# Designed miniproteins, single chains, continued (5), part 93

Each design is a single chain, and the fold is of that chain. pLDDT is the mean over its residues in the fold that is shown.

## One batch from the design tools (miniprotein)

Design m19229
Fold by ESMFold2-Fast:
Structure m19229 (fold): chain A 82 residues (1-82)
Amino acid sequence: MLSDEVKELLKEAIEKIKKAKTFNEIIQTLYDAMRGALLLGEDEVARKLGKLINEIYKLKNQGKSVEDIKKFAIEGLKELLE
């Protein structure tokens, strides 16, 4: 079961990504969330965030738009809130 602290961290990451204008802002937000999860001892959440970051780099390399990448990142973060 996820801690309330990591749930809040993931919700904040979703809101930051909604406001992001560039790929670098999306990636930085996800790395910040992954680091936050590690500091909270939520190693499984951090691992899943690392996997999400890797998938987002694949989408960027495929030429997906910032808007498509934002949607993918938000959906991935929402799945982590279960």
Scores: mean pLDDT 86

Design m19230
Fold by ESMFold2-Fast:
Formats: structure tokens, C-alpha cells, sequence
Structure m19230 (fold): chain A 88 residues (1-88)
């Protein structure tokens, strides 16, 4: 287990226990990281940042966004835009 992901899960439990379902989806990220898939790391970091920004962006939104992105750069750009848009 990577420390960054472990800390993100701990923060999820402390911050918003209502994100328990997101923790189940985060289990999928653990498999991705074990596979060496950078997608999992990007999802974990993006979700943690969304939580820190008090955003309504869900992990499901992030997974779908990543799945529809052709590159990590495209995902990051779309994620940042969505974060700013959500700030109202």
C-alpha cells in the first residue's frame, strides 16, 4: 500500500464518512496501482484534491472522466476545469 493512498482513505473517513461508497471504488485503485497503472494514482490524487476543495465532484465522476480521456494530461486538464466550475 502506498502512503499517499492510505492517507487519502484515512482523510475520507475523517472528513466525510458519507464517502464510504467512494472507498469501495478506491479499492479498484489499489488494483490499478498494483498493476502499475498510473490511472489509479491520478484518480486517488484527484479525488483527494476534490475533497480538500470541498467540491461536489464524486469519485464516479472522476473515474468516468479518466475513462473518457486519452491521456493523463487530458484528464488533469478536464479535472481542473471541473474543479473551478464547481467552485461557483
Amino acid sequence: MEERRKKALENLDKYEPIFDEAVEKAGKLSEAQKEGIEEGKLLAEAYKKALEENSSITLDDLIELLDNSKSKEEFKEKFEKKLEEDKK
Scores: mean pLDDT 63

Design m19231
Fold by ESMFold2-Fast:
Structure m19231 (fold): chain A 64 residues (1-64)
Amino acid sequence: SEERKKLLEEAKELDLDNALAAIKEYEKKTGKEPSAEAVKAAIKEDLLGKSTDDLLKAVEKVEK
């Protein structure tokens, strides 16, 4: 979606490497792109200084 694309661009601009890594890991494990809501969760958790594993769990929780 357009919202998801904008969120991914924002994450890249802010160098949120953990959020970007968690999103890629989710895509690799499931073969599906996470929703805009899941991407927002990953960004929020990265800004709080959480690990890539914690961000992946946040993405998975949204997508349940």
Scores: mean pLDDT 82

Design m19232
Fold by ESMFold2-Fast:
Parts: structure tokens; sequence; C-alpha cells
Structure m19232 (fold): chain A 75 residues (1-75)
């Protein structure tokens, strides 16, 4: 669904900003953890959508967009 794709894209955008910053700082253990957490969030979004739980997908999208805006302000 379009909503699921938007949520996955938002999670990936947050990961890209965070990982690029961590890599620039040489924080390789934190990069590995961030990649693992990102994969888990995407798997969770796909599971929620498969269960028809689109209100939860929309909630995660909103939270991720807020986190992305905050992270972009810091890096």
Amino acid sequence: SALLQEAIDAVRALADVTIAYLESQGRLDDVALARQQTAGLIARLRQLAAEGRYADVEHMLRQTREALAETRALV
C-alpha cells in the first residue's frame, strides 16, 4: 500500500541521515546497531500492514517523520 511504502521510506530516510553522521564520526559499532534496528522497524511495518493494522503504520510514520525532522536539526 502507499501508506506502507511512505512509512518504509521515512524509516530509511531517518536511517540514512543517522548512519551517515555516525560513519562520519567513525562510530562503526553504532552504525551496525542502527542498520539492525532499521531492518527490524521495516519488518515490523510490513507485519503491521499484513495484519491490516494501518492505524499503527500511520502512527509509526508520524513518529518517524518527527524523529527525522529532529535528527536533521541536530546533524
Scores: mean pLDDT 89

Design m19233
Fold by ESMFold2-Fast:
Structure m19233 (fold): chain A 92 residues (1-92)
Amino acid sequence: LPEFLKTLSLEAQILLAIASNGLRATARELAELLEVPQSTVTRTLNNLVQLGLLRKEVVDGVTVYVLTETGINFALLSFSEELREYLNSLLG
């Protein structure tokens, strides 16, 4: 995970981490990657789902959080040009 992500809000770190992980991640993967308690990550993920930036999918009994089209657009609009270019490279 790029070092600059540590300077962003937890919401931004989660959105960019999911984008870096093929547009999907589990709460456990994000908690371990971001060094944040899983309970805190899960709460933030659920808030992002309520905002329509993420959706929940169950794959083989595991809850996976996936970036929505709205979430991708929000990330691109909300971050610096360098971060926008990085996200665009992952999407195309």
Scores: mean pLDDT 76

Design m19234
Fold by ESMFold2-Fast:
Structure m19234 (fold): chain A 86 residues (1-86)
Amino acid sequence: SQLQLDVRLLMVKGSLAFLEQALRNLEKQGRITPEQAEELRRQLREAEELIRRAEREKDPQKQQKLLDEASRLLTRADATLLRLAG
């Protein structure tokens, strides 16, 4: 349903915002290098672009695929962030 897609869109936006905040916090604490931070920012920008494309998409099936892809990239960015922070 459209409501389910709208909820998923809000959830992926929340995940993106959380990861961006986590990245900023790790940079402020000196736990990652500027080069590692820039690599993570590129991954988060790719996810942000997929989210923007999903917001513009009028076909529910295509919107779902874009949200699924964005979710996978955010999961990958989360794993990268945890690996670089440890």
Scores: mean pLDDT 86

Design m19235
Fold by ESMFold2-Fast:
Structure m19235 (fold): chain A 71 residues (1-71)
Amino acid sequence: DAQIAALRARIAADPTDAQSWTDLGRVLFQQGQFDQAIQAFNQSLQIDPMNITSATGHLEMSIQMVISRIE
């Protein structure tokens, strides 16, 4: 929670910081908030495609697997 709040504050101050969006996505994923994690990764991708493509390889696969189970 504290980490998510800090990352959201950082994003509010600089919404073009792709790294903060990627970090938010990772924290959300680790806390089981998969839909929100995907949204954060998508925002990072729109700002810096190279950053999120590399950083989210395994995490995005895991998120997709969980979503497949729900769907």
Scores: mean pLDDT 70

Design m19236
Fold by ESMFold2-Fast:
Structure m19236 (fold): chain A 96 residues (1-96)
Amino acid sequence: MRKLEEGEKVVRGVLADNADPMEAIRALIEESKRRGGVLKGVAVVDSIDNKTVIRVVAETYEEAKEALRQAAERLGFEIVDIWEDKSATDAPPALP
């Protein structure tokens, strides 16, 4: 893990229980590239009641939220919750 840079936002998204975590990450990376590299990091961080929790890093909450929604819609998975983690001090590794 790297330290969170000034101006970066950490956003968590909860995917429905039919979501494949690796496919979700790949879709987010592809969506980020399509939008000009808006995501600075993506990782699976946990699971809650058989739902995958993904952490994404972007310069704005709105960019992270939209990338999550578009990736989930493209794969046919639902996002059941999205929030900004204002307590985060670290970020996932840079996107491949």
Scores: mean pLDDT 70

Design m19237
Fold by ESMFold2-Fast:
Structure m19237 (fold): chain A 80 residues (1-80)
Amino acid sequence: ALEELKEAYERFKEALEELLAYLERHEHPHREELIARLRGVLKQTDELVKNVTEENAEEVLKKVEALLEELLRLGELLRA
């Protein structure tokens, strides 16, 4: 359960880092905003997962859900 969350986070982190590398190498109208906000999501998620425990897992999951909503908004910005 907790170990699976951390494993999922590592895969998520790798995907975000690949997206950041892509944006740094390619032009986009909202590139600077996308990079800054993606780095913000990555930092916040890293801090949440680093401090997750069996007791706070529900609260951490809820905060991760909010960060996923931010990623969906960034996806819309990426398509614009």
Scores: mean pLDDT 76

Design m19238
Fold by ESMFold2-Fast:
Structure m19238 (fold): chain A 76 residues (1-76)
Amino acid sequence: SERARKGLEEAREGREKAKEARKLLDSGSVSAEVGTGLVLRGIGDAVHGALEAIRAGREAGDEEAVREAERLLEEA
């Protein structure tokens, strides 16, 4: 399912953004307020993408996409 694939892409991008923002926070390269906001945004994107991928994957019978999305959701 293309919808499941796009949800997985969004989840991966959100996760990477959260990781990058956390690294900036830990290094002191951004303020606590800015860094925390970026982390939360990345987590939100990851959760949203994963939930969409789970829904679309279940509807399409794409069990591999569902498992990958559930893994990404647990890591968010």
Scores: mean pLDDT 84

Design m19239
Fold by ESMFold2-Fast:
Structure m19239 (fold): chain A 76 residues (1-76)
Amino acid sequence: KEELIKELEKKAEGARTAAEFYERAGRADAARLFRQASELYKEAIKAVEEGDLEKAKELEEQGRRLMEEGWAAARA
């Protein structure tokens, strides 16, 4: 439980940091996607705390997809 939460916290922080970086760089589309990913990772942490590991995994996967879209937008 704690190990999974720590990994999700790192993912949420990474996504937030990327969002802040690209917002300052004027890449609004990438920043928005990274911010959405960060929020999904935070929701996944709440799901883990509530014992809903299936929901946590679904939210983590959605966050991962948004991170991929964010990096694709950042490269465009």
Scores: mean pLDDT 86

Design m19240
Fold by ESMFold2-Fast:
Structure m19240 (fold): chain A 94 residues (1-94)
Amino acid sequence: SLDEKLERVAKELGIDPETFKAQFDADYEGALAGDVEAAKNFAAMLRVLGTLLNNPELQKLGDEIAQRIAEGKDISELVEKARKLFEEALKKYK
């Protein structure tokens, strides 16, 4: 299941699966609400997840979100795109 794949990802990162899910969801919602720290945490996690899932587009989205935060630019579309791309990458994770 998708939840079992998420648990394996969290374990490979050395994070409790429930804690990982809660924090990732909180960072996603916070980033969309304009919380800069949540957005930075979300971008950093995308870079790590891109490496783990061998998905270079996730890494690039993480880098671009971080750059746009530094420039004070809107990130909402990139944050939403990154969440969807992560879910697709997770479905393919073995």
Scores: mean pLDDT 86

Design m19241
Fold by ESMFold2-Fast:
Structure m19241 (fold): chain A 89 residues (1-89)
Amino acid sequence: SAEEEELRALLAEAEERLEELLKEMKELEKNASKYKKEELRKKVVELTAEALRLIGLQFNAELVLANPDNEFLREQYRLDRAALEAELA
């Protein structure tokens, strides 16, 4: 279905963005000594929040694909999708 194809495309974009964020976190860990502790903490919190948001979106999309008749899951995903589309634009 068109919805399934759209969900799979968004999952692919979210996975790519998550890989970028995880790479940034790994580079931040390697370069931790270049930052003051408070600056490092803030960057870790920000990157972690973005990664958790994307993980939630992926999880919700997969739940919708597994439960196509569940309107609550579809509505939750719709809201998360709008947020992801805004962030990726």
Scores: mean pLDDT 78

Design m19242
Fold by ESMFold2-Fast:
Structure m19242 (fold): chain A 116 residues (1-116)
Amino acid sequence: SAQREADLRKLLEMLAARSQSAAEALQLLYEAGRIVDVRVEETPDGVVRISLTLRGKDGKESSVELELKPGEPPKVLGLSLTPALQARLDELHATTGVTVGPETVLGLHLLELLEE
């Protein structure tokens, strides 16, 4: 319980430094009881590894694994995207030529889980 709260707080802090909207989405999911598990591990070389298990509105669980290195963009190691989010990313690329980074994909995934 105390460790889970500490790990969640650390994750929120790290996400807020990169995306305030992603941090807010994660906080709302936590308050709704839709974060099943959270684990944050910091290695001696300054790499932070994060594991999240999230529950969608339909009750299905998805897992997200992230690696954060100092001064580098977050690396997504595992992520189950919804078909709706995947279609949205494909449309964004087709219409604007923009490719989104893994931190933006995570933020959009968290927001999608808050919606219907």
Scores: mean pLDDT 70

Design m19243
Fold by ESMFold2-Fast:
Structure m19243 (fold): chain A 76 residues (1-76)
Amino acid sequence: MKKAEEIFEKYFKDLSKEELEEKLKKLKEGIKLAEEAIEELRRNGGDPEEIAIGERLLELYREVIKLIEEKLKELE
């Protein structure tokens, strides 16, 4: 199982529609802030390893967001 699927199963799978919508909103806000922080590191000559780790974490959480959005489509 992909890491994103593990996170979804552990933390999100059993949540209600309303709880998933609230978590999705917070995750999207957090990702925007993290993307801004990584871009600032790129501009200021930050550590390439730190940037790479941050980008991998962003990809992971974007995958989690997709899983939440798919679950929300099923909850009609």
Scores: mean pLDDT 81

Design m19244
Fold by ESMFold2-Fast:
Structure m19244 (fold): chain A 77 residues (1-77)
Amino acid sequence: SSDRAAQAIREAIETALKASEQGKSLEEAGRLAAKVLEEAGARVLRLEVDEEKSVITIEVELPDGQRVTLEIQLPKP
């Protein structure tokens, strides 16, 4: 359902932010966020990290076939 997809996206963002707060790398934060999305039934099509911008970009295909690009802005170290 749409509500489930929205919840998974929120949990993925929160997971990446918490990983960053714990001193994990952008790559690790991105992997943890992608795992949350996959466990919710989304297919991760692309995962990129930009260390200069402190941005994680995740492209996913939702169970309904809709494609979404998620950009997570993290605090710079």
Scores: mean pLDDT 82

Design m19245
Fold by ESMFold2-Fast:
Structure m19245 (fold): chain A 68 residues (1-68)
Amino acid sequence: VSGDMLQKSYDIAKKAGETEAAKLLQKALDAYKKGDVDTARDLSAEAGELMSPETIEQVKKAATELWQ
């Protein structure tokens, strides 16, 4: 998990109207900034379970661009 990827996931979820997933991703970002990487990872995974397939696809594309 990276802070940059969490920020992009939050922005995508918020823009898509995935309010509950966006709230979890914001908490994941806060946990990551505090050094709690395990909580950040778990909250990010939970947010992924709440997102629509279309929103998940957008997040995957953003992740691919960050790692390529």
Scores: mean pLDDT 79

Design m19246
Fold by ESMFold2-Fast:
Structure m19246 (fold): chain A 79 residues (1-79)
Amino acid sequence: SIDDIIDELIESMKPHLTDEQLEKIRKTLLKAVEEYNFSEEEVRELKERILSRIKPDSSGLQVENAVAWELSRLIEKKK
């Protein structure tokens, strides 16, 4: 399910971000899924693309930027 994919993405980002930052990202992703009608396959691609930008030494800001960049790319593709 989309919720399971987002849960896996959030879990993978836990070493880099606070619980407050993770919850904000979760809410942003869920709102975008509803607003732009993302499919489960599009959300899987989004997860894989975000994770491909995250390194073990990535800062919280770098992780947040990876999410913002890949989400913006997918939103533009849907317009």
Scores: mean pLDDT 87

Design m19247
Fold by ESMFold2-Fast:
Structure m19247 (fold): chain A 61 residues (1-61)
Amino acid sequence: MATATATGVGAAGAALVARDAAEDPRVLEVIAGPDSVTVTAETEEVARRYAAAARALSGLG
């Protein structure tokens, strides 16, 4: 089990990533804040990938 957090992602980016993470059976918990997403997953790789996606969405790449 591993947890990863992305900050500065904005509410829309957080909501999009939280929705996708909620559909992934490897994801145990998702907490979407006004400017952050915290993902807890079975592996560190899965958690970090969702956090990275949230950061990419916030910066538009």
Scores: mean pLDDT 78

Design m19248
Fold by ESMFold2-Fast:
Structure m19248 (fold): chain A 84 residues (1-84)
Amino acid sequence: DKYLDLAEFHKKLAEELKSVDEKAATIQEGFAHYSLGLAYEARKEYQKAADHYTKAAELFKSVGQDYSAEYLELLAKRAREKAA
């Protein structure tokens, strides 16, 4: 699964970066949650996808990546609408 592999890659990179660059580590955690959101959406597990998109948005917003956060909030909203 390409999206699960990408999530694992970004998670490991975040762990490596935490002691060197906290902002870069947070960005990688955001990408890991984004990739998990895509993986769950591909499985039509829309509520889980929305939860991961929301977490990714929070992480990107915390480091000032407001555009990425807004995009992910939109993806979370659309996934929640499909879950209903």
Scores: mean pLDDT 88

Design m19249
Fold by ESMFold2-Fast:
Structure m19249 (fold): chain A 57 residues (1-57)
Amino acid sequence: MRKQLEKEVDIAMLEMRRSVLKLTLERLKADPSASQAEIDAVEAELAKVEEELAKLQ
């Protein structure tokens, strides 16, 4: 039971982080002054969150 609750909390936290990173990525891609390096950094962060989320499933 406790491990299940911890998993649900971790999934919810990672889903929140994923949503924020996706919004940031959309904003950067829409911004003509944003550099490719900034976009790549956010994509790398998003990939880490996606991997952590997959490990909890």
Scores: mean pLDDT 79

Design m19250
Fold by ESMFold2-Fast:
Structure m19250 (fold): chain A 69 residues (1-69)
Amino acid sequence: SLQSIQDMIANNESTIKLLDKQIKEIEKKVKSPNATVKDKLKLLVLELMRGSTLLLKDRLLEKARKLEE
């Protein structure tokens, strides 16, 4: 239903906000002189997760748009 898709979009937005906070924190560590390979890999994983969540949200928005037609 349209409502279920809207609920999923809201959940994706919340997830993106959480990932943005985590990315900001790990970016600080990566810029540190004591940055480890693990820190750099963690940043990469978080950026990929954010990108995937954003793509999913865009697809859900497109489905919601078509259902409102």
Scores: mean pLDDT 86

Design m19251
Fold by ESMFold2-Fast:
Structure m19251 (fold): chain A 84 residues (1-84)
Amino acid sequence: DMIETAIALVERAIEHLKEGNVDKALEDLQRAIGLLRAMLEVSPDRDTLRKAIELLEEAIRHLKEGNVDKALESAEKAIDVLRS
């Protein structure tokens, strides 16, 4: 399931952030966004996917600002949205 793959990528990004590995976290967050955008073209649940993408883009913005705590919060919210 592509949703489960996207969740696994975000969970891996969260693990990398907790380990202090921002570069690997950014890579996994970008991969998750790419997968969700591909799904957006074929999914009937576009609002859920758009909200998850928004939250992951917010996580990336916080990481670029050096705010790991806010990035973790946004990434965890994206997982909650995808599991809803």
Scores: mean pLDDT 88

Design m19252
Fold by ESMFold2-Fast:
Structure m19252 (fold): chain A 73 residues (1-73)
Amino acid sequence: MEQQLMIIIEAGLTLTELTARLFVKQGEPDLARKVVEKTEKKILELSEQLSPEDQERVRKLLEETRRRIEAII
């Protein structure tokens, strides 16, 4: 169960980053920010079902994703 949820979270973050990068390339950084904000909320909610160690991994993945997107805005 934990492995399946981690795969879902990682896939969601990957799609979010791709979507945000597309919006930035189209000159829509506000949409890129909104996509990240909505994803953060949902991913944190899902991560409450994980172990504390995996919750920390998810938090780090979220921060890395946000940092990469902010670097291109």
Scores: mean pLDDT 81

Design m19253
Fold by ESMFold2-Fast:
Structure m19253 (fold): chain A 98 residues (1-98)
Amino acid sequence: SEVDRLLRARRDVASAFREAIELAKQGAPKEKIIELVKSAFDRLKAEVPEMAEELDKIYKELIEKIKTGSNEEIVEALRQALRRVMTLLDEKIEEAKK
């Protein structure tokens, strides 16, 4: 069930970030992208509270880049943040598998 919890969290955050990336590519309002990102991080911290500190660091950096960036910079910032989150989750999944 621990592995299943982490795999669900991984799928959910990947899905949310794909939606945010697509919206950023379409030039959606920054506020809408921020709301989706905030929701995704809030849900992920609830599901994996042991990652909260690292997730908060990634979130703060990402939100600053969204506020100041062009559409292309926002897309790249979202992709980089997702890679960082995925790496942390993959480490937790491997730990849970023993």
Scores: mean pLDDT 87

Design m19254
Fold by ESMFold2-Fast:
Structure m19254 (fold): chain A 77 residues (1-77)
Amino acid sequence: MEKQEKAGKLVEEIVKLTEETNKALKENADNPQAQIDILKESIAKLKELKKKGKDNPFVVAMVDSNIKMLQSILDKL
């Protein structure tokens, strides 16, 4: 039960970071350099969340999936 509560909090942080990243990208649609910087910062923050959730395979998989998605966007810019 305790592990599930901690995992839920990390999942909420990952979701919030993804929503904030998407909002920032939309607000900077006319500035490719700002979008690149936002994506790089978000990927770095996701890597830190992966370190915090390293003992939970669900959290690790969720972070890896989000990093892959953001990296795909960055590679198209």
Scores: mean pLDDT 81

Design m19255
Fold by ESMFold2-Fast:
Structure m19255 (fold): chain A 76 residues (1-76)
Amino acid sequence: AETLRARAEEYAARAAALRAEAERHKQDGDMVTAERLEREAREYEALAHLLLGFAADAQGDSATAARHFAEARRAG
């Protein structure tokens, strides 16, 4: 469970970095690259929620697991 949570934090950090990079590309007028980076950020956000869902399920927290799985499905 803890290993899954640590990996989810890594994916969430990667998503945040991709969103920041996308914002810089928007400032430079490169909307195509910005849109691609935002799509990649959403994929990492979905993966982070999926792993948090599995971590919560492993701890017996079915309600938290269900919320994270719903967020993962919504992001993907």
Scores: mean pLDDT 84

Design m19256
Fold by ESMFold2-Fast:
Structure m19256 (fold): chain A 82 residues (1-82)
Amino acid sequence: KLRDEIYEKAVEKLIEELKEQGFSDETIEKYRKALELYRQGKSYEEIAKETGLSVETVKELVDKFNELVREEYKKAGIKIIT
């Protein structure tokens, strides 16, 4: 359950950053779908095909998402341990 909560927070942060950068709702929805497919274990090639994004864009998106996931885990650890 904690993993799912961390993933949801990372998705929300990524989407908020995209909105602040002026990305369209259409592009944001493609990124949301890409992250959902990634969480389901789809390959970069499958994600690119289903979302219409390039494989390169999917890799960049996943790298950013994983960085945010790591930051959320660090925050959780800091909050608990201190």
Scores: mean pLDDT 77

Design m19257
Fold by ESMFold2-Fast:
Structure m19257 (fold): chain A 64 residues (1-64)
Amino acid sequence: SDREILSVMMGIVAKMMDKKETEELMAKVKAQKSDKEAVAVVKEFLEKYPEAKKKAEESIEKVK
């Protein structure tokens, strides 16, 4: 589900990024009206961080 995908991606961000980057992204995620839109925001953020993106994609495949 989109909620599970979002939780997995945010978990990876929290482990790989500093607290400030994670908190700023979390604020944007909370501002979204749906889990689907929140997932899109996190995916766009991860485009700037290839290692975090790869780990997120691997984890998402196991949840789908």
Scores: mean pLDDT 78

Design m19258
Fold by ESMFold2-Fast:
Structure m19258 (fold): chain A 67 residues (1-67)
Amino acid sequence: DKLSEEEIEELIREFLQLYSPEEVKDITLEDAKNFIKHWAAQNGLKLSEEEIEETAKKIVEAVLKKS
């Protein structure tokens, strides 16, 4: 509810920039959750655990589809 589709797309883009093509293939849900937690803290946002998990699943799906 606190993240729009545009914000999720931006998170996916930023996440992909942190990893090489070889590293991105080994990305886990936990890696995505940790990235979202760090990003939210840097932007002064407080996300629920459910929002973090749902967004992390979307990032992992998008990353695996692209690789």
Scores: mean pLDDT 74

Design m19259
Fold by ESMFold2-Fast:
Structure m19259 (fold): chain A 137 residues (1-137)
Amino acid sequence: MKEKLEKAIELLERATRLLLDVARRSSPKVSSQARAAAAHADMAISYARKGLEEDTKEYSVKALGYAANAARHVARATELAAAEGDRASVRRLAEAARLVAEAAELLHEVAGDNPESRRYLELTREYARRAAEIAAG
């Protein structure tokens, strides 16, 4: 369980670095959504780290909820970047979405199968899929 949380944290940290890189190099609208995504990913990291110390399942559910919110903002940033013709940001955002979704799979495995963790995983997958589809077009 703890090894999966550590891996999820690593993936979220990589996603946060990509999101902050996009925020520095993109338009104000894309930057705002990328920064919001990074802030939610940082909250997911914070709760996953708490789950390494205590209440592993409960904190993994909270981390997964924040990962879902991060993915929502990444999907919106990807839509905005695509509308502006910013294909470099689209590609980086799609990679960040993929990393967040991979982290969400691991967080769900640790949190266990309950309605809340399932809902957050499904939302994260949907938003990551939207980002990937935009990047493929």
Scores: mean pLDDT 92

Design m19260
Fold by ESMFold2-Fast:
Structure m19260 (fold): chain A 89 residues (1-89)
Amino acid sequence: KEEELLKKMEEIAKKIEDLLSSLPRGVANTIYSTAINGIRKGKSEEEIVEEILKRLETLYGVPADKYREIIRQIVELLREAFKLEEELK
């Protein structure tokens, strides 16, 4: 049971790494840190996505809309990872 959950977490972690590595380092770090903080605070996916987009526009002065879809994917994967981590406790 635990071995299956750990394998799922490893697969999710790899998908997150692959998505983050496709982005500029500063953008990837902002997405990851903001998403983790939002999930821990119990924010909805849409709230987290909008917060990330606003931070990216503030920090880098670029239209963040081009990152919206990849940000959604990263947030969804991180939420799944957090859920699996709770199941391991």
Scores: mean pLDDT 80

Design m19261
Fold by ESMFold2-Fast:
Structure m19261 (fold): chain A 85 residues (1-85)
Amino acid sequence: LDLSELKPGDYLIVVGVSSTEMERLDPLLEEIEKVTGIRSRVVAPGTIAETDEVLVIPAETLEDAQKLAAHLRSNGYRVFITEYK
């Protein structure tokens, strides 16, 4: 997903990942879409915080962001939600 497709008020799920967790993230996102019906994309930002690799998953509503974050957290990922401005 191109970041230019985001609009102010959209929610971003920021996931801190290691290289070993990256390999499992795509299958997990496919399973989340299959179970919840939420279509998501992984976008790697250039630089965020102290993580070597940070993935950003856009969501149009806080409800969708919370559902995605809950699934990721239940699978051991470190996740926080922020609003795109």
Scores: mean pLDDT 65

Design m19262
Fold by ESMFold2-Fast:
Parts: sequence; structure tokens; C-alpha cells
Structure m19262 (fold): chain A 94 residues (1-94)
Amino acid sequence: STSKNTLIGSILKLAQELQQAVNEGDSERADKLLIELDIQLGVLTLYLAVNQELLPDELRSELIPLFTQLSVSPVLSPFARLEAARSLAGVKSL
């Protein structure tokens, strides 16, 4: 659906912006972007579950390396690192 494609595009953009914030050492921006990414990924996950669909391979290939890096990144707060680890587990289960 158009809404699903829009959401996927938004998630990919947030993932790229989050990677940039981490590369720049911008802890405050990285923490905020991770929260926004997790919210949008949660909405997509609910949509996929209701429609009995799998997570697109494009998102899996982008998000697994990102969340793996974020789960151990000193740029993120300890709580944000834990959240990234939870998101990683979630993506791997989809």
C-alpha cells in the first residue's frame, strides 16, 4: 500500500540520519532519532503482523548492521543502547 511504502521510506531516511548523527558524535540527536525510528518501526511491525507479511529484505539489510552498531555505541546513552539491542532482536525475529 502507499502508506506502507511511505513508512518504509521514512524508516530508511531515519536510519540514514541516525547513522550520520552517530558518525558526527551527536548524542542528543542520535537518541532522539532512535526514538523516532523505533516508533515508526513499531507501526510497520504492527501493520506487517495484521497483514501476515514479512519485514522487507531492504529494511532487514539496513537495520541489522545499524542496530548492531548502536547497541555498543558510546555516542548513545546506556538506555538508548539497550533500546537498540531490543530493536535488533525484534528485526531479527521478523
Scores: mean pLDDT 85

Design m19263
Fold by ESMFold2-Fast:
Structure m19263 (fold): chain A 81 residues (1-81)
Amino acid sequence: IEVEIVRQSGEFSEEELELIKEKVKEMVENGLKKLTFRIPSRPDLTAEIALQEEKPPEKTFVVALYDENGNIVGMLILKVK
């Protein structure tokens, strides 16, 4: 599975991006359309991943990153082939 970040807003570390890509791969493997998890290196942040679009051969996922107060502090758009 190839995962590409096609759009980024906000600040993400390399480790955070790699973790998010791994979670997207797991979602594709398990047929999950939504996943919420906490970033272990940043337990104050919650990531929500959602399948936005399926257009063969490609799937598009959107990630929203929330702080402790529920404010969006980052977003990603990822494509999977």
Scores: mean pLDDT 80

